# Designed miniproteins, single chains, continued (4): the designs that were tried, part 62

Each design is a single chain, and the fold is of that chain. pLDDT is the mean over its residues in the fold that is shown.

## One batch from the design tools (miniprotein)

Design m14276
Fold by ESMFold2-Fast:
Structure m14276 (fold): chain A 64 residues (1-64)
Amino acid sequence: SVTEGIIEGLRTLDAEGASRLGLELALKEAQEAGDEKTVEVLRKAIEEGLSGREAAERIEELRK
């Protein structure tokens, strides 16, 4: 799914030291998918300076 790809991308880019890039790419993917809840989580993560790993965890919690 798009959401699974977003989570994997966030974790991968965070592990590579490119967490901010991962968040920005994930935001674009969520916007293109029309997933407003994931968009809101990612916008807050970027504003609060969270890591891609922390953002991925919040998105996983949202899916439950």
Scores: mean pLDDT 83

Design m14277
Fold by ESMFold2-Fast:
Structure m14277 (fold): chain A 60 residues (1-60)
Amino acid sequence: GKTLKITNEAMTAAAEGLRDPSKLPEAAEKLEKAAEEVSGINGDGLRRMAEYLRQKYEEL
């Protein structure tokens, strides 16, 4: 469904951000958007991942 597509796109963006740090903010934004579509523990996991990527970008 749409939730799976959004989550897969966010995870792909996260992998690209880890390869190219300039893409970390974009990846974090996509993860945050995916978290809004996914409730509960899975949504919380996506938000924590987005926060981690934003922090990693700030440390550059």
Scores: mean pLDDT 77

Design m14278
Fold by ESMFold2-Fast:
Structure m14278 (fold): chain A 71 residues (1-71)
Amino acid sequence: SEATRRRILEAAREVLRENQMKPVSEITVRQIAERAGVSPATVYRHFPSKTALIFEAQYDYGKELYEKYTG
């Protein structure tokens, strides 16, 4: 569902923010799934890969900033 997808993206952003001092390669889908309150299988139902999830989480935030100042 759209609500579940948004929850996963928000969880990914939270995990990324809390782990700013760690390389992204050390962040796991399992950590994001646990933060979102879903299984890793549910994460993969909405996102084809960990890379796609992380890029979308970062891109949504960066896209909002980009569109605000650049268009």
Scores: mean pLDDT 75

Design m14279
Fold by ESMFold2-Fast:
Structure m14279 (fold): chain A 70 residues (1-70)
Amino acid sequence: SLEEVEERAREVLERARKTLSPDIVKQLERGIERVLELLREGRLTPEQALGAIDELVRSAEHQAAVEKAR
């Protein structure tokens, strides 16, 4: 459901704010906001939205690892 996706987004962002840099968190927030917008417009199913959020988290964690290696 939309509610379950919004809950997942909230949990993900709360966790990210504790572990990732502010710049990466800001990018993740923008990505998640776009996914929620598409879900509300009916362009994504809840299952597709959850998958997209998981991909955004993976990308954010990868970006954090790359930034630390520079």
Scores: mean pLDDT 83

Design m14280
Fold by ESMFold2-Fast:
Structure m14280 (fold): chain A 68 residues (1-68)
Amino acid sequence: SPEEEVDKILSKFPEDIQKRLKALREQLEKFVSKEEAIRYVANLILRYAKQLGMEDVAKEAEKLLEKL
């Protein structure tokens, strides 16, 4: 599922970033659909992965966004 794919990609980040993005997704799900919350977090993952030079993670995030 898209939720499981996001969590798998998140596991490749430092723990502090993982906690922040998981908390953000949980907060967003109170106001928007799960799909919209996942899309928003996936876009942030892509941006952070590019900033940190995590090219493989960035590619996985791009593939996830194509499915959403």
Scores: mean pLDDT 81

Design m14281
Fold by ESMFold2-Fast:
Structure m14281 (fold): chain A 58 residues (1-58)
Amino acid sequence: MRAQPITPAQAAAWFPRASREMQAELVATLHAQGYSQREIAEALGVSQATVSRLLREA
C-alpha cells in the first residue's frame, strides 16, 4: 500500500479525542510512513512506551 498523507501534526490534533483503537491506528500509520517511535511520542505529547504499546494494539 502507498503511504497515506498524514502528518504527526494531524495525528496530534486527532489523538486526544480519538478512541484507544483509533489512537493505535494513528500511531501505526505514522510509523508505517517512516516516523520513529520517538518522533511520534514527541509529536503526540506521550511517552515512547505509550507509542510502543499502541503499535502492539494496532
Scores: mean pLDDT 76

Design m14282
Fold by ESMFold2-Fast:
Structure m14282 (fold): chain A 91 residues (1-91)
Amino acid sequence: DLDAIARRIAEDMGVEFAEAREMVRRLSARLTPAQRAAIEALFAEGLRGSSLATAMILAAHLEEHREQSPLTEEQIIAAAVAVARHVDELR
């Protein structure tokens, strides 16, 4: 549920829900279904909003530049998940 992800981002980052929702909508449109599923899995695991936002931004950036960066979809997901988990642990 993208609205639930947007709410967690808004609460954690101190931004308005409408701003977070627009960010999540724009980023989600740039992600593959597998990348979206990975973000939803991180949300279900209880990662913080800033960690989820970081994962979405990184995954969208890497996917957009995939031709220039010879990363597979699995490698993009692994990179986004690893960075999100690291950010979440830093608090």
Scores: mean pLDDT 85

Design m14283
Fold by ESMFold2-Fast:
Structure m14283 (fold): chain A 91 residues (1-91)
Amino acid sequence: MPSIGELIEEFLKNSKKEEVSLQEILDYIKANHPGARDASRELLLEGFLAHIDYSEVPEFKGATEDSKFTKEQIREFLEALRKKHQEFLDS
């Protein structure tokens, strides 16, 4: 079973868009991760944002599911999340 972190990396690799919304990423995770299928987008977003050091990714401060970011910004976000909440990405 792919982890949440692996699914985000796969989404970024396969997307042809320069910018993606957090909703697109959450929907991809829900479609491809059995453990996330029944979770709300709000619950998944809380899991992503609750343990972030926003000084490392200030662009994500106050982010919602409708927020759009570049693929590079999402990768920087994943690195910030790995420092604080590795278990979530590995789940």
Scores: mean pLDDT 76

Design m14284
Fold by ESMFold2-Fast:
Structure m14284 (fold): chain A 70 residues (1-70)
Amino acid sequence: SMEERIRRMVEEAERYIELGKKYAEEGNLELARKYYESAMTVAEMAVLLGGAERAKKLLERAKEELEKLK
């Protein structure tokens, strides 16, 4: 269902944010950026599919983490 698809996308975006934070902590800023960008893409898709506020919050978190890398 669409609801199940959105939930999977939300979980995927959360996983990408966790990976981005891990690599940022390890000093691999290029890989951290790549994971945060992936999280943004998936979260944005979830929002477009009618995702709940959780998808919007993940998109915001990914954007905030990317800004911290600048």
Scores: mean pLDDT 85

Design m14285
Fold by ESMFold2-Fast:
Structure m14285 (fold): chain A 73 residues (1-73)
Amino acid sequence: DDEIKKLNDEAKKLEKEKEDVTATADRAIADIRRRDPERADENVAQVNRLRDAKVGELTKKATEKRTQAQKLR
């Protein structure tokens, strides 16, 4: 059914957004460590906190979409 396919496609899109968020955070961390290694740990911790919050949000949304698709099976 189209509804199940739509929910699974939305979940896949959210998983790709997680990959993009992680890649962006990794680049930001690399730049922070390169520019100011002595203060890097503090700034890196902030980037990791923001990344983890966003990844957690996207993971929850993806799981909800997959659960809804499974209920329609």
Scores: mean pLDDT 83

Design m14288
Fold by ESMFold2-Fast:
Structure m14288 (fold): chain A 58 residues (1-58)
Amino acid sequence: SRKAQLQAEIAQLRREVMELTLEAAKNRDDPEKYKELVEKIRELNSRIQQLEAELAAL
C-alpha cells in the first residue's frame, strides 16, 4: 500500500540522517566536509517532513 511505502521510505531516510549525523560529528575538523554533511542532513529532514505530511493525509 502507499502507506507502507511511505513508512518504509521515511524509515530509510531516518537511518541515513543518523549515519550522516555521526559522520558529521567525526568530521568537525574538516569545515568543507562538515558543511556538506550538514546541508545533506537538512535536505533529508525536509524530505522526511514532506513524506510524514503526505502519510498523515492518507
Scores: mean pLDDT 88

Design m14289
Fold by ESMFold2-Fast:
Structure m14289 (fold): chain A 77 residues (1-77)
Amino acid sequence: SIEEARRALAERGLELAEKALALSDDPEVRAAAEAALELARRALAGEGSLEEAVGAALAGIGAAFQAALVAGKPEAA
């Protein structure tokens, strides 16, 4: 159903954004992840559209990829 798809996308977006925050202290990655979390929260609030849920999932994917790229660079301390 559309509601199941909306919920699944929003939950995935939230999961990926949380993983990005856990993997990186980089301010740009954190800003992207926090934006993705906010989109996921709105999508999960029950008044969110399928488009908002898709947006949350894509934002979460983007934040997670940014976190992975930053973590792959050996600049420690």
Scores: mean pLDDT 75

Design m14290
Fold by ESMFold2-Fast:
Structure m14290 (fold): chain A 60 residues (1-60)
Amino acid sequence: SDNEKEIREQMKKMKEERERNPDKVLQESIKRAEEITKLLKEARAAGKSQAEINELLAAR
């Protein structure tokens, strides 16, 4: 499928970017994980159910 070709090219570009800027890729991954953790804490503090939290994570 066309999607497989795009995925392969994207993976190759990600490997090249990681080789050129490994710290940047790592920092972006850490930042994303922290944003998810913050979202989960805020959603729980707001009284959202686990099901609602799961839907938010699945949508993104």
Scores: mean pLDDT 73

Design m14291
Fold by ESMFold2-Fast:
Structure m14291 (fold): chain A 69 residues (1-69)
Amino acid sequence: SHPSGFRLVAEALRALAAGDEARARELLRQLLSMGVSPEQARAGIRAVGELLGVPEAVERALALLDELT
């Protein structure tokens, strides 16, 4: 995994766990602007979410990603 991509996904999931959807949306937009495909972003969200133990944040991140794509 790309280190910058991992960081953006982890920060987005932590933002969602804290209730900051605006920040999560911005971080997911940054991830896509770096050339990460929606499919790669979904896989990264699931993998990082498993490591962080934040299933509800994962569900919301996937919904936000669908809104952005």
Scores: mean pLDDT 84

Design m14292
Fold by ESMFold2-Fast:
Structure m14292 (fold): chain A 61 residues (1-61)
Amino acid sequence: SLAEELARLEEEIRRILEENKDNPELAQRKVLQLAAEAERRFGSAVGEELLRRASELWKEL
């Protein structure tokens, strides 16, 4: 389902942010690339939702 795909992508964002805590510029670039790939595969609404979730996760750092 779309919800399961979004949950999987959100977990991938969490990994990117955790692995790149010492390099926020690289973390942001990787997150944007992941969101762009998701947008190409699932549409702009999914890309936007993923970026929204990434922003919330970023605030938790």
Scores: mean pLDDT 83

Design m14293
Fold by ESMFold2-Fast:
Structure m14293 (fold): chain A 63 residues (1-63)
Amino acid sequence: GEELAEKGNELLSQQKYKEAVELFEKAKKAGYKFSAVDYRALADAYEALGKYEKAEYYKKLAE
């Protein structure tokens, strides 16, 4: 769980948004408990990918 989230954040820093969201979704399925920071990171990644509905969903979870 945690390792996948760490790799996801690393990919975000490299602007590899598609790979980053895939790792975050795997982390979630592995039982990783997302923080507000993680939800904002996911929202930013989905927004960069043009998936605005998913971006808004995760922004709401971060608030």
Scores: mean pLDDT 80

Design m14294
Fold by ESMFold2-Fast:
Structure m14294 (fold): chain A 78 residues (1-78)
Amino acid sequence: MEEIRKRAERAAEEAKRYYELALEAKKQGDAISYSAYAIRAIGAATEGWLAGRKGKELGDEEAVKYGEEAVKAAGGTG
């Protein structure tokens, strides 16, 4: 349980960080950095979503919450 929860939490933090970096790159007109950071944010969101789904199967609602946060941070629907 702790391992899945921590993975979901880390994924949420990474998704937020990379999404913020992507928006900053977009603001500066750097299309290459924007694309690179956006892809990393999507990757982190996917990892969080998968960890959240496994947490749901195991009854870990905190892991589910972090997974949803990861998806929302990358501009997803949660």
Scores: mean pLDDT 80

Design m14295
Fold by ESMFold2-Fast:
Structure m14295 (fold): chain A 71 residues (1-71)
Amino acid sequence: SSQLEAEIAAALEEAARHPEREAMALANIALAYAAAGDLERAEEYLARAGELDPELAARARELAERLVAQR
């Protein structure tokens, strides 16, 4: 979808420009996949974000689970 593609592109560009924001970019990609219903990809990106910032990844996971539950 155009929305998913735009969110992923924006997150990847942010990570490239600001490596210190890599965990946040990965979490944003995970949320975009969760919103699109791709739970497998969402979990993979949440795991990667958690390796860098466990607290941020935990918050993103809660948001992803809410997005799935409200479908």
Scores: mean pLDDT 79

Design m14296
Fold by ESMFold2-Fast:
Structure m14296 (fold): chain A 94 residues (1-94)
Amino acid sequence: ERVRELIERARKLLEEAKKALKKGDLKKALDLVDEALRLAEEALRLDPDNPEAIEIVKEVLELGKEILKKSEDKELILRAIGLILRAIGLLLDA
């Protein structure tokens, strides 16, 4: 099933993002979290009430907030804010 594949890929990206955050690589962490959100968005398009996809979006929100708190670069701050707003929007539609 396509939805399951998207969820498994998103989870792996979030695990990699957490490792990048631990190493202080905020740009890599943000890129990985953004890709995980894109996969979760596709999963929710196919299955709007999918609880696993919703949990991924919640984790994206928490990681995005952590990246924002640690960011001093204007571009990273703006990207993190955009990611957080997208994640909130998906949760409101769920």
Scores: mean pLDDT 87

Design m14297
Fold by ESMFold2-Fast:
Structure m14297 (fold): chain A 64 residues (1-64)
Amino acid sequence: ALDKAFEAGYKAGLEAGQKGGVLSGIRAGMDAGTKTGLENGLSESAGRIAGTLGGYYGGKEGEK
């Protein structure tokens, strides 16, 4: 469940990071991770944390 939220955040962060850098990646990852986390029975905070971490790493990679 956390792994899915992180992966969703990473993918969203990578795409957003290519256009707007790490900050855009973090925002996109947080949103995607929260949605995926809720769909998989996680709390909003757990999905948000996992998505934010994924979005950060994805956004950083996309910014390159």
Scores: mean pLDDT 79

Design m14298
Fold by ESMFold2-Fast:
Structure m14298 (fold): chain A 71 residues (1-71)
Amino acid sequence: MDIEELLKRLGELMREAERAIKEGNLEKAQELIEEAKKIVEQLREMGHDVIADVAEHELKELEEKLKEVEK
């Protein structure tokens, strides 16, 4: 998978995760976040550290939102 496909998939996973959190589907949100983390790891392995850092930050914000709902 090239970088453009990875970035598109990452964006889709993040949007779906945010939607799942808003809908209270915490299990689906967690699964989507884990899939997105795998793409971030792949981006780092490919040498795209700056893009991976930005994506990791956005995923951290989603994880924090998920933790607030899980309380």
Scores: mean pLDDT 81

Design m14299
Fold by ESMFold2-Fast:
Structure m14299 (fold): chain A 48 residues (1-48)
Amino acid sequence: MEEEEKLAEEVKKLMDEIDRLRQKATSPEDVKKIGELEKKLRELAEKA
C-alpha cells in the first residue's frame, strides 16, 4: 500500500521541485539541476 503511494509521492515531489526551480531559477546551476530532475521524473514514469 505505502509502496505504491510512495512512488506517486516521489513523482509529485519531483514535478513540484522542477516547477519551483523553474519559477525561481535563473542561474546555470539551477537549469542543470532542473534537467537532472526531469530525467529522474522520466525514469520513474518509464518504470511505472
Scores: mean pLDDT 73

Design m14300
Fold by ESMFold2-Fast:
Structure m14300 (fold): chain A 56 residues (1-56)
Amino acid sequence: SEELKEAAIKLAKNSRLPKELQDYFIEKIKNAKSLDEVKEIVEELQRAEADYARRR
């Protein structure tokens, strides 16, 4: 649903990732073809955020 994609986009914008990575995930979410794909992208985003935070 569009609501799920919007929620995922907000999650990316509120992430601790640099803007380039936030934009990468936002575009990936926009291009997702299924709700399962959105979920997979969100999980990837959360892993990337955790990795980035540990390297700071």
Scores: mean pLDDT 81

Design m14301
Fold by ESMFold2-Fast:
Structure m14301 (fold): chain A 55 residues (1-55)
Amino acid sequence: SMDAEEAAKAAREAALAAGHSEETAEKVGQGMRDIALSGLSGDVAAALGRANAES
């Protein structure tokens, strides 16, 4: 869905901004996409992705 794509993109960008590798950022993005598709809103999934990338 569009929300899942937005969540994945936001999570990937946040991971890259936090200094993670492209490989790690892509995994974070894929995880957030899966979470968003499982019933979480895109905004919530994106926020969780940023928290995971920064932590």
Scores: mean pLDDT 71

Design m14302
Fold by ESMFold2-Fast:
Structure m14302 (fold): chain A 53 residues (1-53)
Amino acid sequence: MDSKLKIAERLLRETDLPITDIAYALGFPSLSTFSTEFRKRYGITPSEYRKLF
């Protein structure tokens, strides 16, 4: 299974799912935790990443 962050990155690119729904669906305890971990891996927040598409 791919890492949760890699699945989240794909969902952000390929779907219009709310970022909060992606975070909870992937088992993150909060949107804040998800955003922090995503930023650590990709250098930008999930909201910023979605704006690129």
Scores: mean pLDDT 80

Design m14303
Fold by ESMFold2-Fast:
Structure m14303 (fold): chain A 106 residues (1-106)
Amino acid sequence: KLKEEAEKLFEEALEEIKKGDLKKAEELIEEAMKLYDQIELSEKEKKALEYTMLALRYLVLAKDYEGAIEYAEKAIEADPNYELAKKVLALAYEKKGDLEKAKEAA
């Protein structure tokens, strides 16, 4: 239940990043992280979440799309079933202007 709520907040944050509302995205990410603090995650899930958070920082704060791609790929490597990391990768490619790679990542 809490994990699903945290994942929904992350997905909403990605939509806000896509719309250009970086302040709202940051607020939603902070809310999701507070919920994740209450969830017992496996080591694999923790690593995927950590890399996904780094990818989001590069995407939102630094506007470093190459860094965002690198850490999103590391998150997928840590947990290939972590769908949020794939969505972050797709958004990073879209922001970079690589629509073909964005579709492949989604």
Scores: mean pLDDT 80

Design m14304
Fold by ESMFold2-Fast:
Structure m14304 (fold): chain A 80 residues (1-80)
Amino acid sequence: SAKEALERAKKAVKDAEEGRKLRELGKKTGNGSLYAAGAIRQIGAGVEASLTLKKAEEAGDEEAIKLAREAMKIAEVEEL
């Protein structure tokens, strides 16, 4: 469903951004635990975004497609 794809894409963007911020904070403060937590969140968000992109393309939801691609870009992951 278009609504489901859109909500998942929005969540993936938020999770990717939060992961990136934690990773940057970990680098800045020398905190390996924050860095690892950020990296895990970014990777997870990227994987979810890749799966959501395929569903959004099937549904023809342009906004969901755009957000899923943005989440993948923020997470720096390839399409699955």
Scores: mean pLDDT 82

Design m14305
Fold by ESMFold2-Fast:
Structure m14305 (fold): chain A 59 residues (1-59)
Amino acid sequence: MSEEEAREKLARAKEAAESMDREGLETVLQLARKELESETDPVMKKVLEELIEYLETRL
């Protein structure tokens, strides 16, 4: 994945998270953590780590 595509995905995920309730945020956080465990692309790993940190701050 390109860094530009990764940033766009992160931005969209954050926008989606802004409209989510606590249950939705917890679900997305769980999915992001599972994706991070299997991800091998360093750019995507960084995006997932930033998303996880953002979601944990929101909870």
Scores: mean pLDDT 79

Design m14306
Fold by ESMFold2-Fast:
Structure m14306 (fold): chain A 70 residues (1-70)
Amino acid sequence: SEKLKKLESLVEHERRAIADTEAEIARLQQQVAENPDDKDAGLRLLFWQNVLGATRGVLEELEKKIEELK
């Protein structure tokens, strides 16, 4: 099924986006740990944590659509 292959490709894309976002969060967590008074790093960390949540939501929706097509 072409629809299934397209959704599987989108899942792989979202998994890579999640990995990239997790790497950025890890970097910002290290910055906050090294300088706890860095409010800008703290705000960026909060931003990327929200992005991660949204991207995981998209992945869950794509996986549900794949399950419905099987």
Scores: mean pLDDT 87

Design m14307
Fold by ESMFold2-Fast:
Structure m14307 (fold): chain A 64 residues (1-64)
Amino acid sequence: MEERLKEAEELMDKAISYAEQGKFDEARKYLEKARELAKDLSPEEVARLIGYEIYLVGVEIERL
């Protein structure tokens, strides 16, 4: 149970790291993997992952 949350957060950390490097395609791939793992997590934990997705989209648009 807690292991899946930790794996999802590790994937989110990778997604943000790739976004900061300008690798937005890789960032989105890792975020998608984190969301798949989050399907069995609580709504609050899922909302946290969606927050990272919104952040990554914002960074991508600003760098256009």
Scores: mean pLDDT 71

Design m14308
Fold by ESMFold2-Fast:
Structure m14308 (fold): chain A 90 residues (1-90)
Amino acid sequence: MKFQAGPLTKESLENLIKLAQEILEFAKKEGLPKEIIEKAEKALEYAKKALEALEAGDEEKAKEYLEKAVEYLNEAMELIEEWAKKNGLI
């Protein structure tokens, strides 16, 4: 599983925030390793910063934060996949 940076729009960033929040809630509920939780928290943090920057008219900052949010989200998803394989879930 790998996420790609989508178009820099308010709707895309709101969807990314929702996805990162759902992954974080899942990781906390299932008691996943702290490293996964920390990556998901960073993904959510940067996704929110990207939306704030975009709404402030700073497209360059919004793009930088979006790229970081996607990077952390991909890292969290890779760790979740590894965790799932080690636990015989996939």
Scores: mean pLDDT 82

Design m14309
Fold by ESMFold2-Fast:
Structure m14309 (fold): chain A 108 residues (1-108)
Amino acid sequence: SEEEKRREEDIDRVAFALVIAPSLAIQLLEDRVKKMEEEGAPEEEIRHEYILLIAAYKVLGKDDLAKKYFDELVERFGLTPEEVERLQKEIDEATERIKKRIDEFNKL
């Protein structure tokens, strides 16, 4: 779908940014989440940006910060235990996809 294509493009963009300038990539993701929340973007879009931010922190081994933003997302949307399990799976999948894409860039 068009949405799936955009999600893949987001993974590629985050992976590339983390290779080139990891600290700046994180700052831009944090700023984007904050801006989307301030502008009242759709919940699905805010949720997706949080997933990218949390996954990026996990890729960098910053597990404490990944947990902080995970907990903020769970609280913000009032997620049920089942929704928390789905979110964890989505974050793990995004993390692995970003790692794989980084490995591909490093081979070029």
Scores: mean pLDDT 86

Design m14310
Fold by ESMFold2-Fast:
Structure m14310 (fold): chain A 64 residues (1-64)
Amino acid sequence: SEEELKKKLEEIEEELKKKIEEAKEEAKKNNWSPREETVRLLELIGEATDKMIEVGKKYKEEQK
């Protein structure tokens, strides 16, 4: 259902926010360069985007 799709997307967004917060703390702890921190954040965003695409594909398949 559309409601299930929305919930799954919200869960992915919430998990991404947690991982970004953890990555920023890890960057401070390990004295990462701004470049290293940026690369890690982009990797996390990419992972979340891939998960959202997968959820969207499954939703479209179920609607056919």
Scores: mean pLDDT 83

Design m14311
Fold by ESMFold2-Fast:
Structure m14311 (fold): chain A 64 residues (1-64)
Amino acid sequence: SAEEALARARAAIVADPDDAEAWTNLGKALAALGANEEAIKAYQKALELDPDHAEAKANLAKVK
């Protein structure tokens, strides 16, 4: 579920706050729950950590 994905992404970020994939997964879970503003911030953080992260770029474009 989106709630389980949210919990997993948050746990991954706690373990490694520089994990761009974990921030991208957080954005995906937030977007699935309708939290689009929070999803945008999570994707922006992923791109701050890894500017070439293709999945974060694609998903950010979809939630704007």
Scores: mean pLDDT 85

Design m14312
Fold by ESMFold2-Fast:
Structure m14312 (fold): chain A 73 residues (1-73)
Amino acid sequence: MEVARAVGRVLLALAHLREGDGEAAKETAEEIVKTIKDKELAIESLKLILKAAEEEGQEEVAEYVRKLIEELE
């Protein structure tokens, strides 16, 4: 259940990054932090989004997601 919610949010964030919508990608990353209660699952989900943001050259999103990961660790 919680894994399925995390996967859905990761896929949504990846879609936003592919479309160039960095603000929507940041909002989706925030939703992961707020709604996924499993800390390890949230961190792994954010790391997937971070990698995608770096690959797409979305530096602002990448920095934002790194900060979210640091706050959870």
Scores: mean pLDDT 82

Design m14313
Fold by ESMFold2-Fast:
Structure m14313 (fold): chain A 85 residues (1-85)
Amino acid sequence: MKVIVKITLKDGKIHTFEIEQDLPDELLPLLVAKLIAELEGKEVINLGDIEKLSENTYEFELDGKKYLVTITKEGNNTVITATEL
């Protein structure tokens, strides 16, 4: 499955990733957390609990920063938007 991840950091910059993944939707927030850690050059991350807010929306805290994650299905693609709060 093709997954498009768009991460918006607090400075307003958008980082886009295109990845082939067969993960279930409930594990996609973990993929987002990994990508954010890679953007910050971190080997070890302090990931809090992933909270499900709705069918397609999740929130988590990573190194004291909160992120809102929304998962949308667009045909054969999965589009994930993640925003630093």
Scores: mean pLDDT 79

